# Designed miniproteins, single chains: the designs that were tried, part 69

Each design is a single chain, and the fold is of that chain. pLDDT is the mean over its residues in the fold that is shown.

## One batch from the design tools (miniprotein)

Design m2530
Fold by ESMFold2-Fast:
Structure m2530 (fold): chain A 73 residues (1-73)
Amino acid sequence: SMEEIRKAQLEASKRMLRAVADALDAAYAESIARHGRGVREAFLEALDRNLPKLKKEVEEIKKELEERLKQLE
């Protein structure tokens, strides 16, 4: 049903937003641990380190959504 498809899409969107928030929080926490001069550079470096994990999580969410949508079609 369209309602089930909408629900699946909404849940996937929520998971993606959570993954983004978690990646930003991780980068921020890592930058604060290095505090002082270079905090901006530390944040950018931490973000670069967390981007591959975020990309993988988003790709996994996308694959799960694609599989779920096939079951609902």
Scores: mean pLDDT 76

Design m2531
Fold by ESMFold2-Fast:
Structure m2531 (fold): chain A 104 residues (1-104)
Amino acid sequence: MVSREEVERLIMSFIGAVINGDVELAERTLKKLKEALSKLPEEEQEYFRNKLLQMLSVLYPELKSLFEPLPLSDEEKAFYRFLKTLTPKTPLETVLKLVNSLLS
């Protein structure tokens, strides 16, 4: 059974893998995320894709055109400020391939 909490954990695992340059983990987590999302209503799939892309765009500003911005909680704003201090180890070109796989 796929829960929203499981999807959120997969998103956080994917972001962590991207930050650390663990492309193998990022690809495996993305596959699991796509499978989990396919079991949710279309509205929730769109919500989580936009949430992931919005979070990823903090690390890679080039991605800002690919999603509809969601309102942020105070906790999410604090986390996004923290993400802005990080230099992600995964190259942009690799991230674009992963994003294209997610959107396919």
Scores: mean pLDDT 81

Design m2532
Fold by ESMFold2-Fast:
Structure m2532 (fold): chain A 60 residues (1-60)
Amino acid sequence: MAALKSKILNVLANNPSGLTAAEIAAKLGVSVATVTAALNSLLAEGLLSKIGNKYYLNLS
């Protein structure tokens, strides 16, 4: 969902130290599977970086 992607980007912008898929799912009240699908889409779009098990907003 476009709305879910927007919420994920906003949550990551407010958590610059990075978050796991489970932490994002808990903050948004959605399943880890749903968040993981959206995270994979955002990674493919170049909007996020992944280091270890954490996701970060890709700035510039």
Scores: mean pLDDT 80

Design m2533
Fold by ESMFold2-Fast:
Structure m2533 (fold): chain A 73 residues (1-73)
Amino acid sequence: EEIDEAIALILMGVGNVLMEKGDYDGAIEAYEKAIEVAPSIKADAYRNLAKSYRLKGDQEKADFYEKKAEEAA
């Protein structure tokens, strides 16, 4: 859905800005919302979730989402 994809891309952009600011919890929330709005972006969103959890120090969740990104690609 065109509108949902546009909203998901905006949410991905918000997550990326929050990552640059060091707000990893906020970035995670934005990426999760992007997946809910447009599942078509799951692979990219899961990769960003993995990166966010890795920077937050949660290696187990980082590995989990990295695997999900590979499965969604």
Scores: mean pLDDT 83

Design m2534
Fold by ESMFold2-Fast:
Order: structure tokens, then sequence, then C-alpha cells
Structure m2534 (fold): chain A 78 residues (1-78)
């Protein structure tokens, strides 16, 4: 029980790290998108905004999975 709960918490931590990295990459793409938009390069701006949106969606899924793993670990210790 404890070993299984610990594994789920470790997996949740790794997903949390990946989520944080994707959120940082998403923010950088959003910033670059605004820079290209200001420069009048709509095509490159749209590409960066699309990448930012996709990375944000991936981060949300990782957050949900990490949350489920934490809840499962808590249930195993209850």
Amino acid sequence: ADAEAQRKLEEAREKGKEMAQKMEESARHAIEGFRYRRAGDKEKADEHFQKAMNLSKEAVELYREARRLREEAAALRA
C-alpha cells in the first residue's frame, strides 16, 4: 500500500515537472507571438500562438493526471 502510494506520488511529481516545463514553453511562444504580431508578421505570430495553445492544453492534461494520481495515493493511505 505505502510503496504503491509512493510510486503514484513520484509519477505525479514527474508529470508536475513536465507540466511546468510546457507552461514555460507556452508562455515563451505567446510572448514571441505578440512580438511577431507587433512586427506585422501575422503568419509567424499565428504559428507561435498555436504552439502556445497546444502546449497549454498538454499542460492541463498533465495537471489532471497528476491530480488523479495524488488522489489515488491519498485513498491508499486512508
Scores: mean pLDDT 87

Design m2535
Fold by ESMFold2-Fast:
Structure m2535 (fold): chain A 97 residues (1-97)
Amino acid sequence: SDVPLEKQLEKLIEEGNSLVAAGWYEGVLRSNPTSAIGWRNLGKAYYSLGDYEKALEYYQKSIELDPTDKESWRNLGQAYEALGDLEKAKEAYEKAE
């Protein structure tokens, strides 16, 4: 069973276990901090918890590692909108195409 850790996190988020998923995956990412997809998925977990500031932080880490990840840019835009920063949301969406 070689299910990527990122897919396990996505499944836990989809099942509504976002807090458990976020805490578990933070430990994983501290051991593997270069995973852009991992940081994006951790951001999604915090977004689903309503912690938009942490979601923003982790989407930014994902983009620093892979600035071509359009999903991370789109997710960053959604987090900025949730925080009321419409100008930064627009800039992020423009990067997502």
Scores: mean pLDDT 78

Design m2536
Fold by ESMFold2-Fast:
Structure m2536 (fold): chain A 79 residues (1-79)
Amino acid sequence: SLEEKVKELMAKALELVKKAVEAEKKGDYESAIKYLEEAIKVLEELKELLRKNGEFEHAERVEEMIKGLEERIKELKEK
């Protein structure tokens, strides 16, 4: 179902963010950046799925998550 696909994509994105946090804690900034970039790709897919199904408020929340991750990537690239 749509709801199951939304949950699957969100869970995948959150797992990638967790991996990025663990990589950053170890000083592995390259791996942290790669996990965050993959999380953004998953969240972009989720955002488009939500928009196609009229879930505009949820899609806007996902867009804010994407912006937050893009800011984190920018900060990590300065290290």
Scores: mean pLDDT 89

Design m2537
Fold by ESMFold2-Fast:
Structure m2537 (fold): chain A 72 residues (1-72)
Amino acid sequence: MKAILVTLKPGKSIDDLVDELEKKGFKVEKIIYVSGNTYYIVLSEDTDVEKAKEILLKSDLVESAEVVELPE
């Protein structure tokens, strides 16, 4: 499945980032914690993942974002 690997800036909340994405019209299906400030954000299958990545990279909450393919 397609996901975005996101590293948050120090002290920032993943919940605030999810709220930002949903306000922009992106449906978040699942959040998977990886380590430190890094999470996989799994979006709805009909979602433009590249557009979501662009929005995340413009966020003051985000240090880095990359589109990845996760095994099921």
Scores: mean pLDDT 81

Design m2538
Fold by ESMFold2-Fast:
Structure m2538 (fold): chain A 97 residues (1-97)
Amino acid sequence: SPEEVERLLKLLRELATLHEEIENSTDFDKIKELVDKIERIVAELLPFATPEEQAELQRLVDEMRKALENGDKEGVVANARRIVRVASRILQRKIAE
């Protein structure tokens, strides 16, 4: 529906902003807060995702969290970027429906 597309577009924009904020941050306490926000937005995406997309999102969230726990900023950024790509694919699929 148009309302679902509008909501997904808003969630995608929020994810893209959070990814950029993580990439530009050197403070791991701040990066942890941003990762927590990404996880909440991913939870909001799940009802729009196929089972395969849900599994991919959960794997990426788990890998992002593991990178954060290991102090691996590049790993956090890479997995956040992949989450943005999955969200973009979900949006594109919903627009085409």
Scores: mean pLDDT 90

Design m2539
Fold by ESMFold2-Fast:
Structure m2539 (fold): chain A 87 residues (1-87)
Amino acid sequence: SEIDRLRAAALAVFDELDLDGDGVITFEELLEYFKQRNPDTPDEQLEREARATLETLDKDKDGVITREEFLRAVAERRQVPFEALED
């Protein structure tokens, strides 16, 4: 289904961002991801984008993005119920 594909894509992106596999995304992992995709973009711009992303998704304000917070943000953006993206 479209929702199953969305979940698979979201989890694939999360796993790509979660470089050490600890189940959370840090600011450093976000910045590294943006640098890999935008090698010719100034670090200052990439740092701002990584920080804005973290601030938007980090709902418990612990400085990391959990898998649940990431899936919830994807669900909100795509206007699907969060329950459709969690097991």
Scores: mean pLDDT 73

Design m2540
Fold by ESMFold2-Fast:
Structure m2540 (fold): chain A 60 residues (1-60)
Amino acid sequence: MLEEKKRRYERRRAAVDESIQLTLDLAEKYLTPEQIAEVKSRLDAARARLDAAFEKELAE
């Protein structure tokens, strides 16, 4: 059933979200707005890859 895979995904996503928030908080303190935008873009790409991996798992 999908529930097990969904829970694993939710746990992984929660850990990623926590890491993203910590990274953005530090970035805001030390980086320029342009550099923060680059960091945010890379973090968004990482989240998209996680979502894509979950969708592939559901397709299998």
Scores: mean pLDDT 76

Design m2541
Fold by ESMFold2-Fast:
Structure m2541 (fold): chain A 61 residues (1-61)
Amino acid sequence: IIDSDSYRPLTEEEAKELIKKGVKEVSILTPDDLPDVGPGFGDVEKILKDNGVTVYVNKRL
């Protein structure tokens, strides 16, 4: 029972803003069996990890 209307693909610009704000952990939610996270998600994950942010996939924080 979670309102999903607040979730959308994270952009590189938003990832950089999260790093700038000192965020240490993020969770990304992807639809099961739908690889329709557009090309570029791997770049966002890399940016976050390279800046010491712990990235979870499909984990509710």
Scores: mean pLDDT 60

Design m2542
Fold by ESMFold2-Fast:
Structure m2542 (fold): chain A 79 residues (1-79)
Amino acid sequence: MEKAKEYLKKAIEAVKSGNRDEAIKYLEQAIEEVKKANLPERKKKLAIGDLQAAIDAVREGNYDLAIKYLENALKVLDE
C-alpha cells in the first residue's frame, strides 16, 4: 500500500510540473503496486480504474482532470 501511494504522490507532482512521461511512468508503477496489494478486489478495481483514467487524461493534456482522478484513487486506497 505505501508503495502505491508513494507512486501516486510522485505522479501528482509530475502532472503539476508538466512532466507527462514521468507522470505516466509513475501511474503505471502505481497500477502494478495496487495489483499486488492485499486489498479487497472492489478497491483494486476502483483505484486501477481511476489510475487508467488519469493516464488517459495526461495523454490528452487534461492535467486538471488527471489530478482529480489521482485524488480519487488516493481516497479509495485510504478507505
Scores: mean pLDDT 84

Design m2543
Fold by ESMFold2-Fast:
Structure m2543 (fold): chain A 83 residues (1-83)
Amino acid sequence: SEELRKEAEEKLKQAVELYVEGNKYFSKKDYETAIKKFEEAKKLAREAKELAEKVEGSEELVNKAELLVEQAEKAIKEAKEKL
């Protein structure tokens, strides 16, 4: 479904934006806000992956979403270690 693909792309774009925002707060040593942004990014990336998995030919989108989930999880762990 083209609609599901577009929704997955939009959720992934939002997840990337939240991940970037999380990094900005992390660099300012606002680890509590950074964690919140990374958790939101992780949630949207997971939703994007679930939608992309339902669409044929979306393997790259699934892989990008999965990578972002892993990156967000690592960032959350690192930020929590700084608290």
Scores: mean pLDDT 90

Design m2544
Fold by ESMFold2-Fast:
Formats: structure tokens, C-alpha cells, sequence
Structure m2544 (fold): chain A 101 residues (1-101)
């Protein structure tokens, strides 16, 4: 579910598990969100994040709110969604290692 994965990615940034730059790249790659829009979403209030994600995914704000509430109440679902997006972060990190400066 793209909404659950996007929400898990945003929470991973807040917990310090991934960087803002990594989250921007994953949001852009997986969901077609521009880097500037991804940065705004990551740094927005929760209410603004729900609105922005609802608009981007073409769903109601209520749908996004319910997805967020499910992530908060279900630690197994949260862990599964987080592991899914961490896979993309690892791929980005491996690519950067191959592009050594």
C-alpha cells in the first residue's frame, strides 16, 4: 500500500533511522513525488502531511488518516511497511558507494 509505505518512510526520518535526503529520493523514485514536494511533505505538520499525501495519491484525507491510525495501532504493520522502504534506502546507499567521489 503506497500510503502506508509513504507514512512509514516519514516516521523513519523522524526517528533518525534514515536521512531526509534518502527519504526524498525514495519518495521521488517510488511515488513520483518531486524532490521539492517530498521535502515539503517530510517537514510539514501531520495535518499538512495528511492533506498533501491525499492529494498526491488521489485519495481522501480520511483514507490517509485511517492508514496513519492503523500504523500507530499496529506495530507489526508499521515494522513491515518500514522494512519495505528500508530496502529502497539500502539500494540508494549501495548506488552512492559505487559512485565514489
Amino acid sequence: DPVLRALALIEAVRKGDITEEEAIEVLSKLFGISPEEARRIINASREEQLRMLAEKFGVSEETVRRAWERLRSDPVLYAAATLDVLGEVIEIRLKKEKEEK
Scores: mean pLDDT 77

Design m2545
Fold by ESMFold2-Fast:
Structure m2545 (fold): chain A 81 residues (1-81)
Amino acid sequence: KVDELVNKAASALSKGDYDKAIKYFEEALKLDPNNVRALELLARAYIKKGDVEKARSYVQKLKELGHEVTAERLEAEIEAL
């Protein structure tokens, strides 16, 4: 179920439907708060919307979960804005 929500969100993200992607990723995180793929792609969705504060909050969660390499890649994407 969580993977289905993440896949639906990723599909919406690839189509540029950032609000729909965010909704599905948020639903996935309600079921699995530590889902790394959902946290990563939700951060990217917020980067695409220009919401740097929201993007940084999910990057911080990834760091807390030990995914520092993924977090550093996302921070580079934020700094490129």
Scores: mean pLDDT 84

Design m2546
Fold by ESMFold2-Fast:
Structure m2546 (fold): chain A 59 residues (1-59)
Amino acid sequence: GEKLVEEAHEIVGEAIEAGAPQEVIDKLTELAKKAEEAARQGDLEKAKELVEKAKELAK
């Protein structure tokens, strides 16, 4: 669980450093929060899907 949450936050940080549009940063931040919530509830499959969606959006 912790590794997925860390990865989600790293994606947000990298997007900010790269100068991504604010709309992209906002969406990545929302996905990271949802992934953290899913991981806290033990739903690792949902957390993984949210992290993968964040990776695709960050490209």
Scores: mean pLDDT 80

Design m2547
Fold by ESMFold2-Fast:
Structure m2547 (fold): chain A 85 residues (1-85)
Amino acid sequence: VEELIKKGMEAYKKGKYDEAAKYFDKAASLDPNNVEILKELATAYYKAGKLEEAIEKLKKALSINPDDEDTKTSLRILETELKAK
């Protein structure tokens, strides 16, 4: 899991957001209730232009940690963007 997160972060830093999302998705499949991995995956999907996928992962993260203010804020921003388009 740690190796996949590291590869995802490296891809993200290089602007390879689709590649980053693939690594984070594999990490999330191995550790499906890890809020940090779900949030990284959501960010990578958002940067890759996959807004609906990003929203889905943030909703899952919030279902695991409902008091996460950052996740609530991010989810509201992405849902507002989806409605504006």
Scores: mean pLDDT 80

Design m2548
Fold by ESMFold2-Fast:
Structure m2548 (fold): chain A 85 residues (1-85)
Amino acid sequence: VSDEEIAALKARYPQYAALPRSEFASAEGTVVSVEPNGVLKLQLPDGSIETFYLPPELRGVVEPGDKVRIVYLRSSREILDIRKL
């Protein structure tokens, strides 16, 4: 994750402004499933499936089969940004 991306996310989410740079991570993969409650399962390039959590404002943006890049918090696995590739 770039310094510019982290600065933009901290501006958008002031509650995370005090978090260290190392807490912000990115992953690319294919969406396996998305639940209405925000649970998202992502298949990573190594074939592993990881679980992440979409906040309400990002729900409905992606569907199963979409290739995406996410920015998330390492401790909570909460997604702060999601983009279709």
Scores: mean pLDDT 81

Design m2549
Fold by ESMFold2-Fast:
Structure m2549 (fold): chain A 72 residues (1-72)
Amino acid sequence: MTDEEFEKVNKLNQEFAELTREVGPEKAAEKLAKEYLEKGDEDMAKLAKTMGKVATNGLKERAAQHGRPVAP
């Protein structure tokens, strides 16, 4: 990876963590993905969406412990 891409990913991680504390991971990922798509950076937008999905799945696992029946 280029140093520039590494710096962008590191900055994305920091901004995602900050936004997640304010609006939650799903909305944070959506906002960041839109911003990068507007810049034409589709790879970074997809990465932001993936980060949001991973973080959101962790929260869903927590919620599922409330005993909601889930069909396989």
Scores: mean pLDDT 72

Design m2550
Fold by ESMFold2-Fast:
Parts: sequence; structure tokens; C-alpha cells
Structure m2550 (fold): chain A 100 residues (1-100)
Amino acid sequence: MITLKEFSEILGKVLRELAKEAEKKGKEAKEHFEKLVDVIKRTVLEKLGDKPLDTKLSKEEVLELIEEILRAVYEEFPDDEEIQKMAEKLAKKVKEEIEK
């Protein structure tokens, strides 16, 4: 299990890596990244917004949250393959970090 604080730190690390890649690719990639960040913020706030930072999350709860983020991206941007691929890359990187 990890804390909500530790999860937020992992998510922040992965988002910083994706932000650097988006900046390097140009304006359209940056706009896709900003849309992805908005979906993540809304999903995380709806599920965890009322919970203190020391709240413990199981690996399963973290994976379920990541799956909900992916679902939200697919529902809001069904025809945008670039944002979908970016979300899938985020999901993979977060999963790798929590499995360490």
C-alpha cells in the first residue's frame, strides 16, 4: 500500500516526464497534454478529493483509478488517438512505479 501523498508524487513525476515530451513535440502535443491533465484532475478530485494525504491506497485501488482515467479519456476524446496514446503511456509509467 502507498499513501495518497506518495501516489500524488508518483503521478506528478510521470506528468513532468510527459510535459517535457509534449514541449519538445510542439503546440498540438502541449494542448493534448493540457486536456489529459484536466481529465486526471477531475477524476482524482472526484475519487480522492475529500481524503487526507496520509490515506492509504492499495495497489488495486491505484490501478482502478488509472483505469477510470483511461475510460474518461476514451469517453471525452473517442477520435483523438494522440491524447489516448498519451493517457496509455501515463497508465503504463504509473503502474511501473507502483510495482517497484
Scores: mean pLDDT 83

Design m2551
Fold by ESMFold2-Fast:
Parts: C-alpha cells; sequence; structure tokens
Structure m2551 (fold): chain A 56 residues (1-56)
C-alpha cells in the first residue's frame, strides 16, 4: 500500500541521515517496488543516491 511504501522510504531517509546509505537505498528501493508511482519513494531514492555520490 501507499502507506507501507511511505513508511519504508521514511526509514530509508532516516538510515541515510545516519550515514547508513546502502541500507537507506535498500529501503527506498523496496518502497518503490511496492508502489512504483510513489513520488516520495522516487525523490527519497534520488536524494540518498545524491548523498552517496557527494561522499565519494
Amino acid sequence: SAEEADKLVDEGIRLAAQGRLEEGLRYAEEALAIQPDSSRAKLGLALIRQRKRAAA
């Protein structure tokens, strides 16, 4: 459901904020798999990927 997808992407963003970027990506990707049209999941995934690139 959309609510479940939102919970997953929120957790992914929280993990990324803690520096756990790989785990954060996994949660955001799982959210997008459940709800492929979720703007929140798409934006969250993009944000986490951007942080990973900036840290390299």
Scores: mean pLDDT 82

Design m2552
Fold by ESMFold2-Fast:
Structure m2552 (fold): chain A 79 residues (1-79)
Amino acid sequence: NLREEGERLFEEGKKAYEEGDYKRAAELFSEAARLFIEAGDLENAARSLFNLAKVYAKLGDMEKAREYAQLAEALLRQA
C-alpha cells in the first residue's frame, strides 16, 4: 500500500529532522513525496515536499528549499 508506506516514511522523516539528521530526513521526505504522488495523494505529497524544503533550509541550500516549497504549493492548488 503506497499511501501507508508514504505515511510511515513521512513519520520517520519527522523523527530524523527532530534528531538533527537532516540528510536522512531529506531522503525520507523525498521518498514519502514520491510514494504519495504515485498514490494520487497530492495533499500528503505537498506536506512531504514542504518538510523537504525545511530540511534543505537547515542544510543551507536555499535554492532547493525554495524549489521544493514551490512544488508543494503547486500540488496543493491541484488537490
Scores: mean pLDDT 90

Design m2553
Fold by ESMFold2-Fast:
Structure m2553 (fold): chain A 85 residues (1-85)
Amino acid sequence: FDKEKVKQVFEKALELDKDKDGYIRISDLVKIAKEVGFSDEEISKLIKIARKLDINHTGRVNLLELAKEFGIEDYMKKMLKEYRK
């Protein structure tokens, strides 16, 4: 995965998280990944990761846990602070 594209996906995901609960629907995550330019192979991997983290099958995934899986947890924490100003 390209780290810059991953960061763009998370930035757009935060915009959809109007309630600031830190969760996103897997379907919304896939839509954003397509908009950012993820390949079908990258989207398939993203879905597998998100479903693995969605243990209770709610169709939602925690953004910090997902960011940790992509190695951008610190970036996500910084973005959360900025968006909650």
Scores: mean pLDDT 75

Design m2554
Fold by ESMFold2-Fast:
Structure m2554 (fold): chain A 70 residues (1-70)
Amino acid sequence: MVAELEARQEELAARLATLSPEQQRAALEAAAARQRALRPEAEARRDDEAALAALARELLAALEAEIAAL
């Protein structure tokens, strides 16, 4: 499970490196906004590793969609 998230993060990092500085900023701003929206739920689920992994997957999927739309 964690290995899946790490592999996805590595793929995202590689894709971000191919983007222009403006596209990188837009993708990172979208990710930061999503992370802020999920923060209260992550706080509430602090001791629930499975729930935190699900939130991490949701954040990665959102960032992947943003990059794919560029």
Scores: mean pLDDT 73

Design m2555
Fold by ESMFold2-Fast:
Structure m2555 (fold): chain A 55 residues (1-55)
Amino acid sequence: GPEDLLDLNELKKIAPLYSEEIQKLVEEAEKLFREGRVEEAAKLVREATRLIQEE
């Protein structure tokens, strides 16, 4: 939903401060949102957020 889109924009800003794996997940999520695959993109956003909490 809109919440997931806001989380993605925030993640894109902070991703360079974290691991390359997190950066790749955020890039893939953004690509999926551009393609209209919102559900798949939201899943990657949640995975990136979880990994950030571990760092």
Scores: mean pLDDT 77

Design m2556
Fold by ESMFold2-Fast:
Structure m2556 (fold): chain A 80 residues (1-80)
Amino acid sequence: SKEEEVEKNLKKAKEYLEKAKEYIKKGDFDKAFENLNKAEEHLEEAKKANNNKYTPEILELSMEVGVLALEAAVLKVLGT
């Protein structure tokens, strides 16, 4: 079902977001960005399964990707 495809991709996006957070904590920003890109890929697949429309959860997780990407970029520049 479309709902099953959305949920499957949301689960994968959350898994990659958790990996990205762990890499940010370790200061491995290149791996953090790799995992954020994979999370975004799965969020895009969830959106496609939902007739190319954001659900509140897809939007929330997409915003979290953006916030974490900004955090990783700032920390990488600051050398922290």
Scores: mean pLDDT 88

Design m2557
Fold by ESMFold2-Fast:
Structure m2557 (fold): chain A 56 residues (1-56)
Amino acid sequence: MSIDDLPPGRKATAEFFLRVGRRLAAQGRLEEAREMYAAALTVAPGYEEARAGLAA
C-alpha cells in the first residue's frame, strides 16, 4: 500500500516516524520502536512499512 496518495506534509511526518522507529529497533528499543510505527500508522493508516514494523 502506497503513501503517495497522502499530502506531502503527512507523507513526510509518517516517514519521519518510520525512520525513528527503525533506529530505535536497531538499538534494541523494540517497545519505543513500536510506538513510533503506531504513530506512523495513525498519520498514514495504509503505510505498509510501518504496519510491517508493528507485526515484527
Scores: mean pLDDT 76

Design m2558
Fold by ESMFold2-Fast:
Structure m2558 (fold): chain A 60 residues (1-60)
Amino acid sequence: MEELGKAKLEVLKKAGEAYIKSKDPELQKRIGELARKAMQSTDLEEIKKIGEEIDKLMKE
C-alpha cells in the first residue's frame, strides 16, 4: 500500500526531528521505540497513532 510507506517515512522523519531536539535520554529512548514499532507495523491506523504519540511527547 502506497499510503503505508508514506506514513512510515513521515513517522521516521518526525521521530528523527524529535530525537535531535530532545535532551532527555528517556524521551529519546521512547521516541526510538515508537519509530521501531512504526517500521514493523503493517497497519496504517497504528502508524498514524504512533506519529500522534510522538507529537504528544514533543509537546511535553
Scores: mean pLDDT 78

Design m2559
Fold by ESMFold2-Fast:
Structure m2559 (fold): chain A 77 residues (1-77)
Amino acid sequence: HMSVIEGLEYIIENAESVEEAIEALRKLREQSTDPEVQSILDSLIRWLEANPDADVETVKDILRTVVRYLREREAAA
């Protein structure tokens, strides 16, 4: 079972397009059982679907922000 943080880091390192990032995020969503994580992933997928012409570098920066939030949440718990 892949950690959501590990999955997001994989996307940051390897995704070459918004479409590829969406597909990978959908897989992470299916593997997640945490309602807050599911909500975050659903919001990311919706934003990416609404912005298919977004620069992949900008997408990766958004994912880095989410990773930082999730790491802080884990450290606080």
Scores: mean pLDDT 81

Design m2560
Fold by ESMFold2-Fast:
Structure m2560 (fold): chain A 69 residues (1-69)
Amino acid sequence: SELQAFYDELIALLGEFSEALRAGDLARAEAILAQLREMRDAATNPGMKAMLDHAVAEAERALAARRAA
């Protein structure tokens, strides 16, 4: 289903983002965050948009915290 494919892609991107942060690869983490923002901006389904809004906000907080450390 479209929703299942979307969820699988979101989970994969969030996993890659977490790995980039753990490795200290901030450039890669920023690139993945940019992809999440593009997905959010392209989303027209309200449920998908809400999930992406939440994912982007959490990723931004995590990246900011890692930069501060």
Scores: mean pLDDT 86

Design m2561
Fold by ESMFold2-Fast:
Structure m2561 (fold): chain A 113 residues (1-113)
Amino acid sequence: MEEAEKHLEEGRKALDAGNYDEAIKHFERAVELAPGTELAARAYLLRGIAHYKKGNYEQAAKDFEKAYEIARKALGPDHPLALSALNLLAKVYEELGDTEKAQRYREDLARAA
């Protein structure tokens, strides 16, 4: 857990600096060290953002879906982390041109309000 937290923080620093490949490696390590936890959900969300910033929308969508699944199970569907994942899922599927999935995630987000 302590090593996972360090990787999450180093990944955030890399992400903020625009070093997306370095950020992705740190978040991957954080997920490996703390699977199924709130920390893993945060790491998946941030790794998805790094993939999104690189234009890797399919990889971003998969990471946001995993972030939502873990956050929903561990913290509840109305938790801010779960809602953040739903919002990012709507955005990434819009970028992918999947308007049906984008609208579905927007509706899920609205129902949680």
Scores: mean pLDDT 88

Design m2562
Fold by ESMFold2-Fast:
Structure m2562 (fold): chain A 62 residues (1-62)
Amino acid sequence: MLYEAVVKKDYKAKKKDELDLKKGDVVLIKEVVGEEYVYAVNLKTGEEGLVPKIYLEDLKEI
């Protein structure tokens, strides 16, 4: 099941497998990774990686 979410605040990647995010970016969530992360695509940049769940809001099922 796929979800779209909106980035609620800027995030700078701390690991090579994480995404840099800006407030207002839309991400496509492909997979839930443990309790703290999702694997997602940033729809503005086309980059894929891990995103902390706490930086996401307005989850919409697609």
Scores: mean pLDDT 82

Design m2563
Fold by ESMFold2-Fast:
Formats: C-alpha cells, structure tokens, sequence
Structure m2563 (fold): chain A 70 residues (1-70)
C-alpha cells in the first residue's frame, strides 16, 4: 500500500498528453487486431501509470484471456 502511494505521487510528473495519444493509438491497433496481447499489456501499463487501476486491471485480464486462446 505505501509503495502504491509513492507511485501515485509520481503520476503528477507523467506527461498525460503523450500517454493519452499512445492509448488512442493502441486502441486503434486493437480495433484492427483484437488478439494483440502486447497492445493490451501496454494499455494496462499506461492506465496504471495514469492512476486508473480499474481499467489497468481490465486490460490485463483481457491480455490473459487472449493469450489463453493462442
């Protein structure tokens, strides 16, 4: 828990504009290739960096679901 708070404080130094542009690009990739495990993992990482743990968890679970189908 304490480590999570320190990481959340670091979010204020993250360039949210670049993160959002990257998220949009990854969502476009997934619209063309919904089986791209790498894109799901990157989306999970970016949402976690932005402090959106709920979306980060959803994308991690989707990555594992897709990986199980391969």
Amino acid sequence: MLDGLNRLTAQFSVDTGLAQETIDSLEDVLSLNPNDVFSYNLLAYLYEALGDEEKAKEYREKAEEVKKKL
Scores: mean pLDDT 72

Design m2564
Fold by ESMFold2-Fast:
Structure m2564 (fold): chain A 86 residues (1-86)
Amino acid sequence: MIEEAEEKLKKAIEEGAEKILKAEQAAGVGFQSLPEAKYWAIETALGIKPGDVFPVTEEGKEIEKELEKEGKEALEEIKRAKEEEE
């Protein structure tokens, strides 16, 4: 169902935001707040080009790649669910 795919996307965004904030704050650069990290996580999951804040640590870059993959998979599930209802 579309609701399950949307929940997966939301969970990936929330977890990605928390992970990136912790990784980048440990380096003392970028990602100064959870709302900023969450905005980045939404853009990354949706495949939108990043804004002014982006990962600079190796851990942060790996989190970015994982979130991009999870977001793409969730969006494909949402598209398939929509096609089955129309």
Scores: mean pLDDT 74

Design m2565
Fold by ESMFold2-Fast:
Structure m2565 (fold): chain A 70 residues (1-70)
Amino acid sequence: MLSEEELEAETYLSFGAAFKVIGDKEEDKEKQIELYEKSIEYLEKALALRPDNEVARELLKEAKEKIKEL
């Protein structure tokens, strides 16, 4: 069973992943940046709770790279 911290980390990871996916599909650059920034915020919160989460680290790296290319 997931602990309280694990459930919270999974929730943040889910939000971060969702915002990243929506950002990838967004055609408006301003909205796309906003979505990636929200993705980064939630992924950083997930990593603060679970630093060893490889999926969160990879998604965070990708979201940051996407913003740099815009």
Scores: mean pLDDT 83

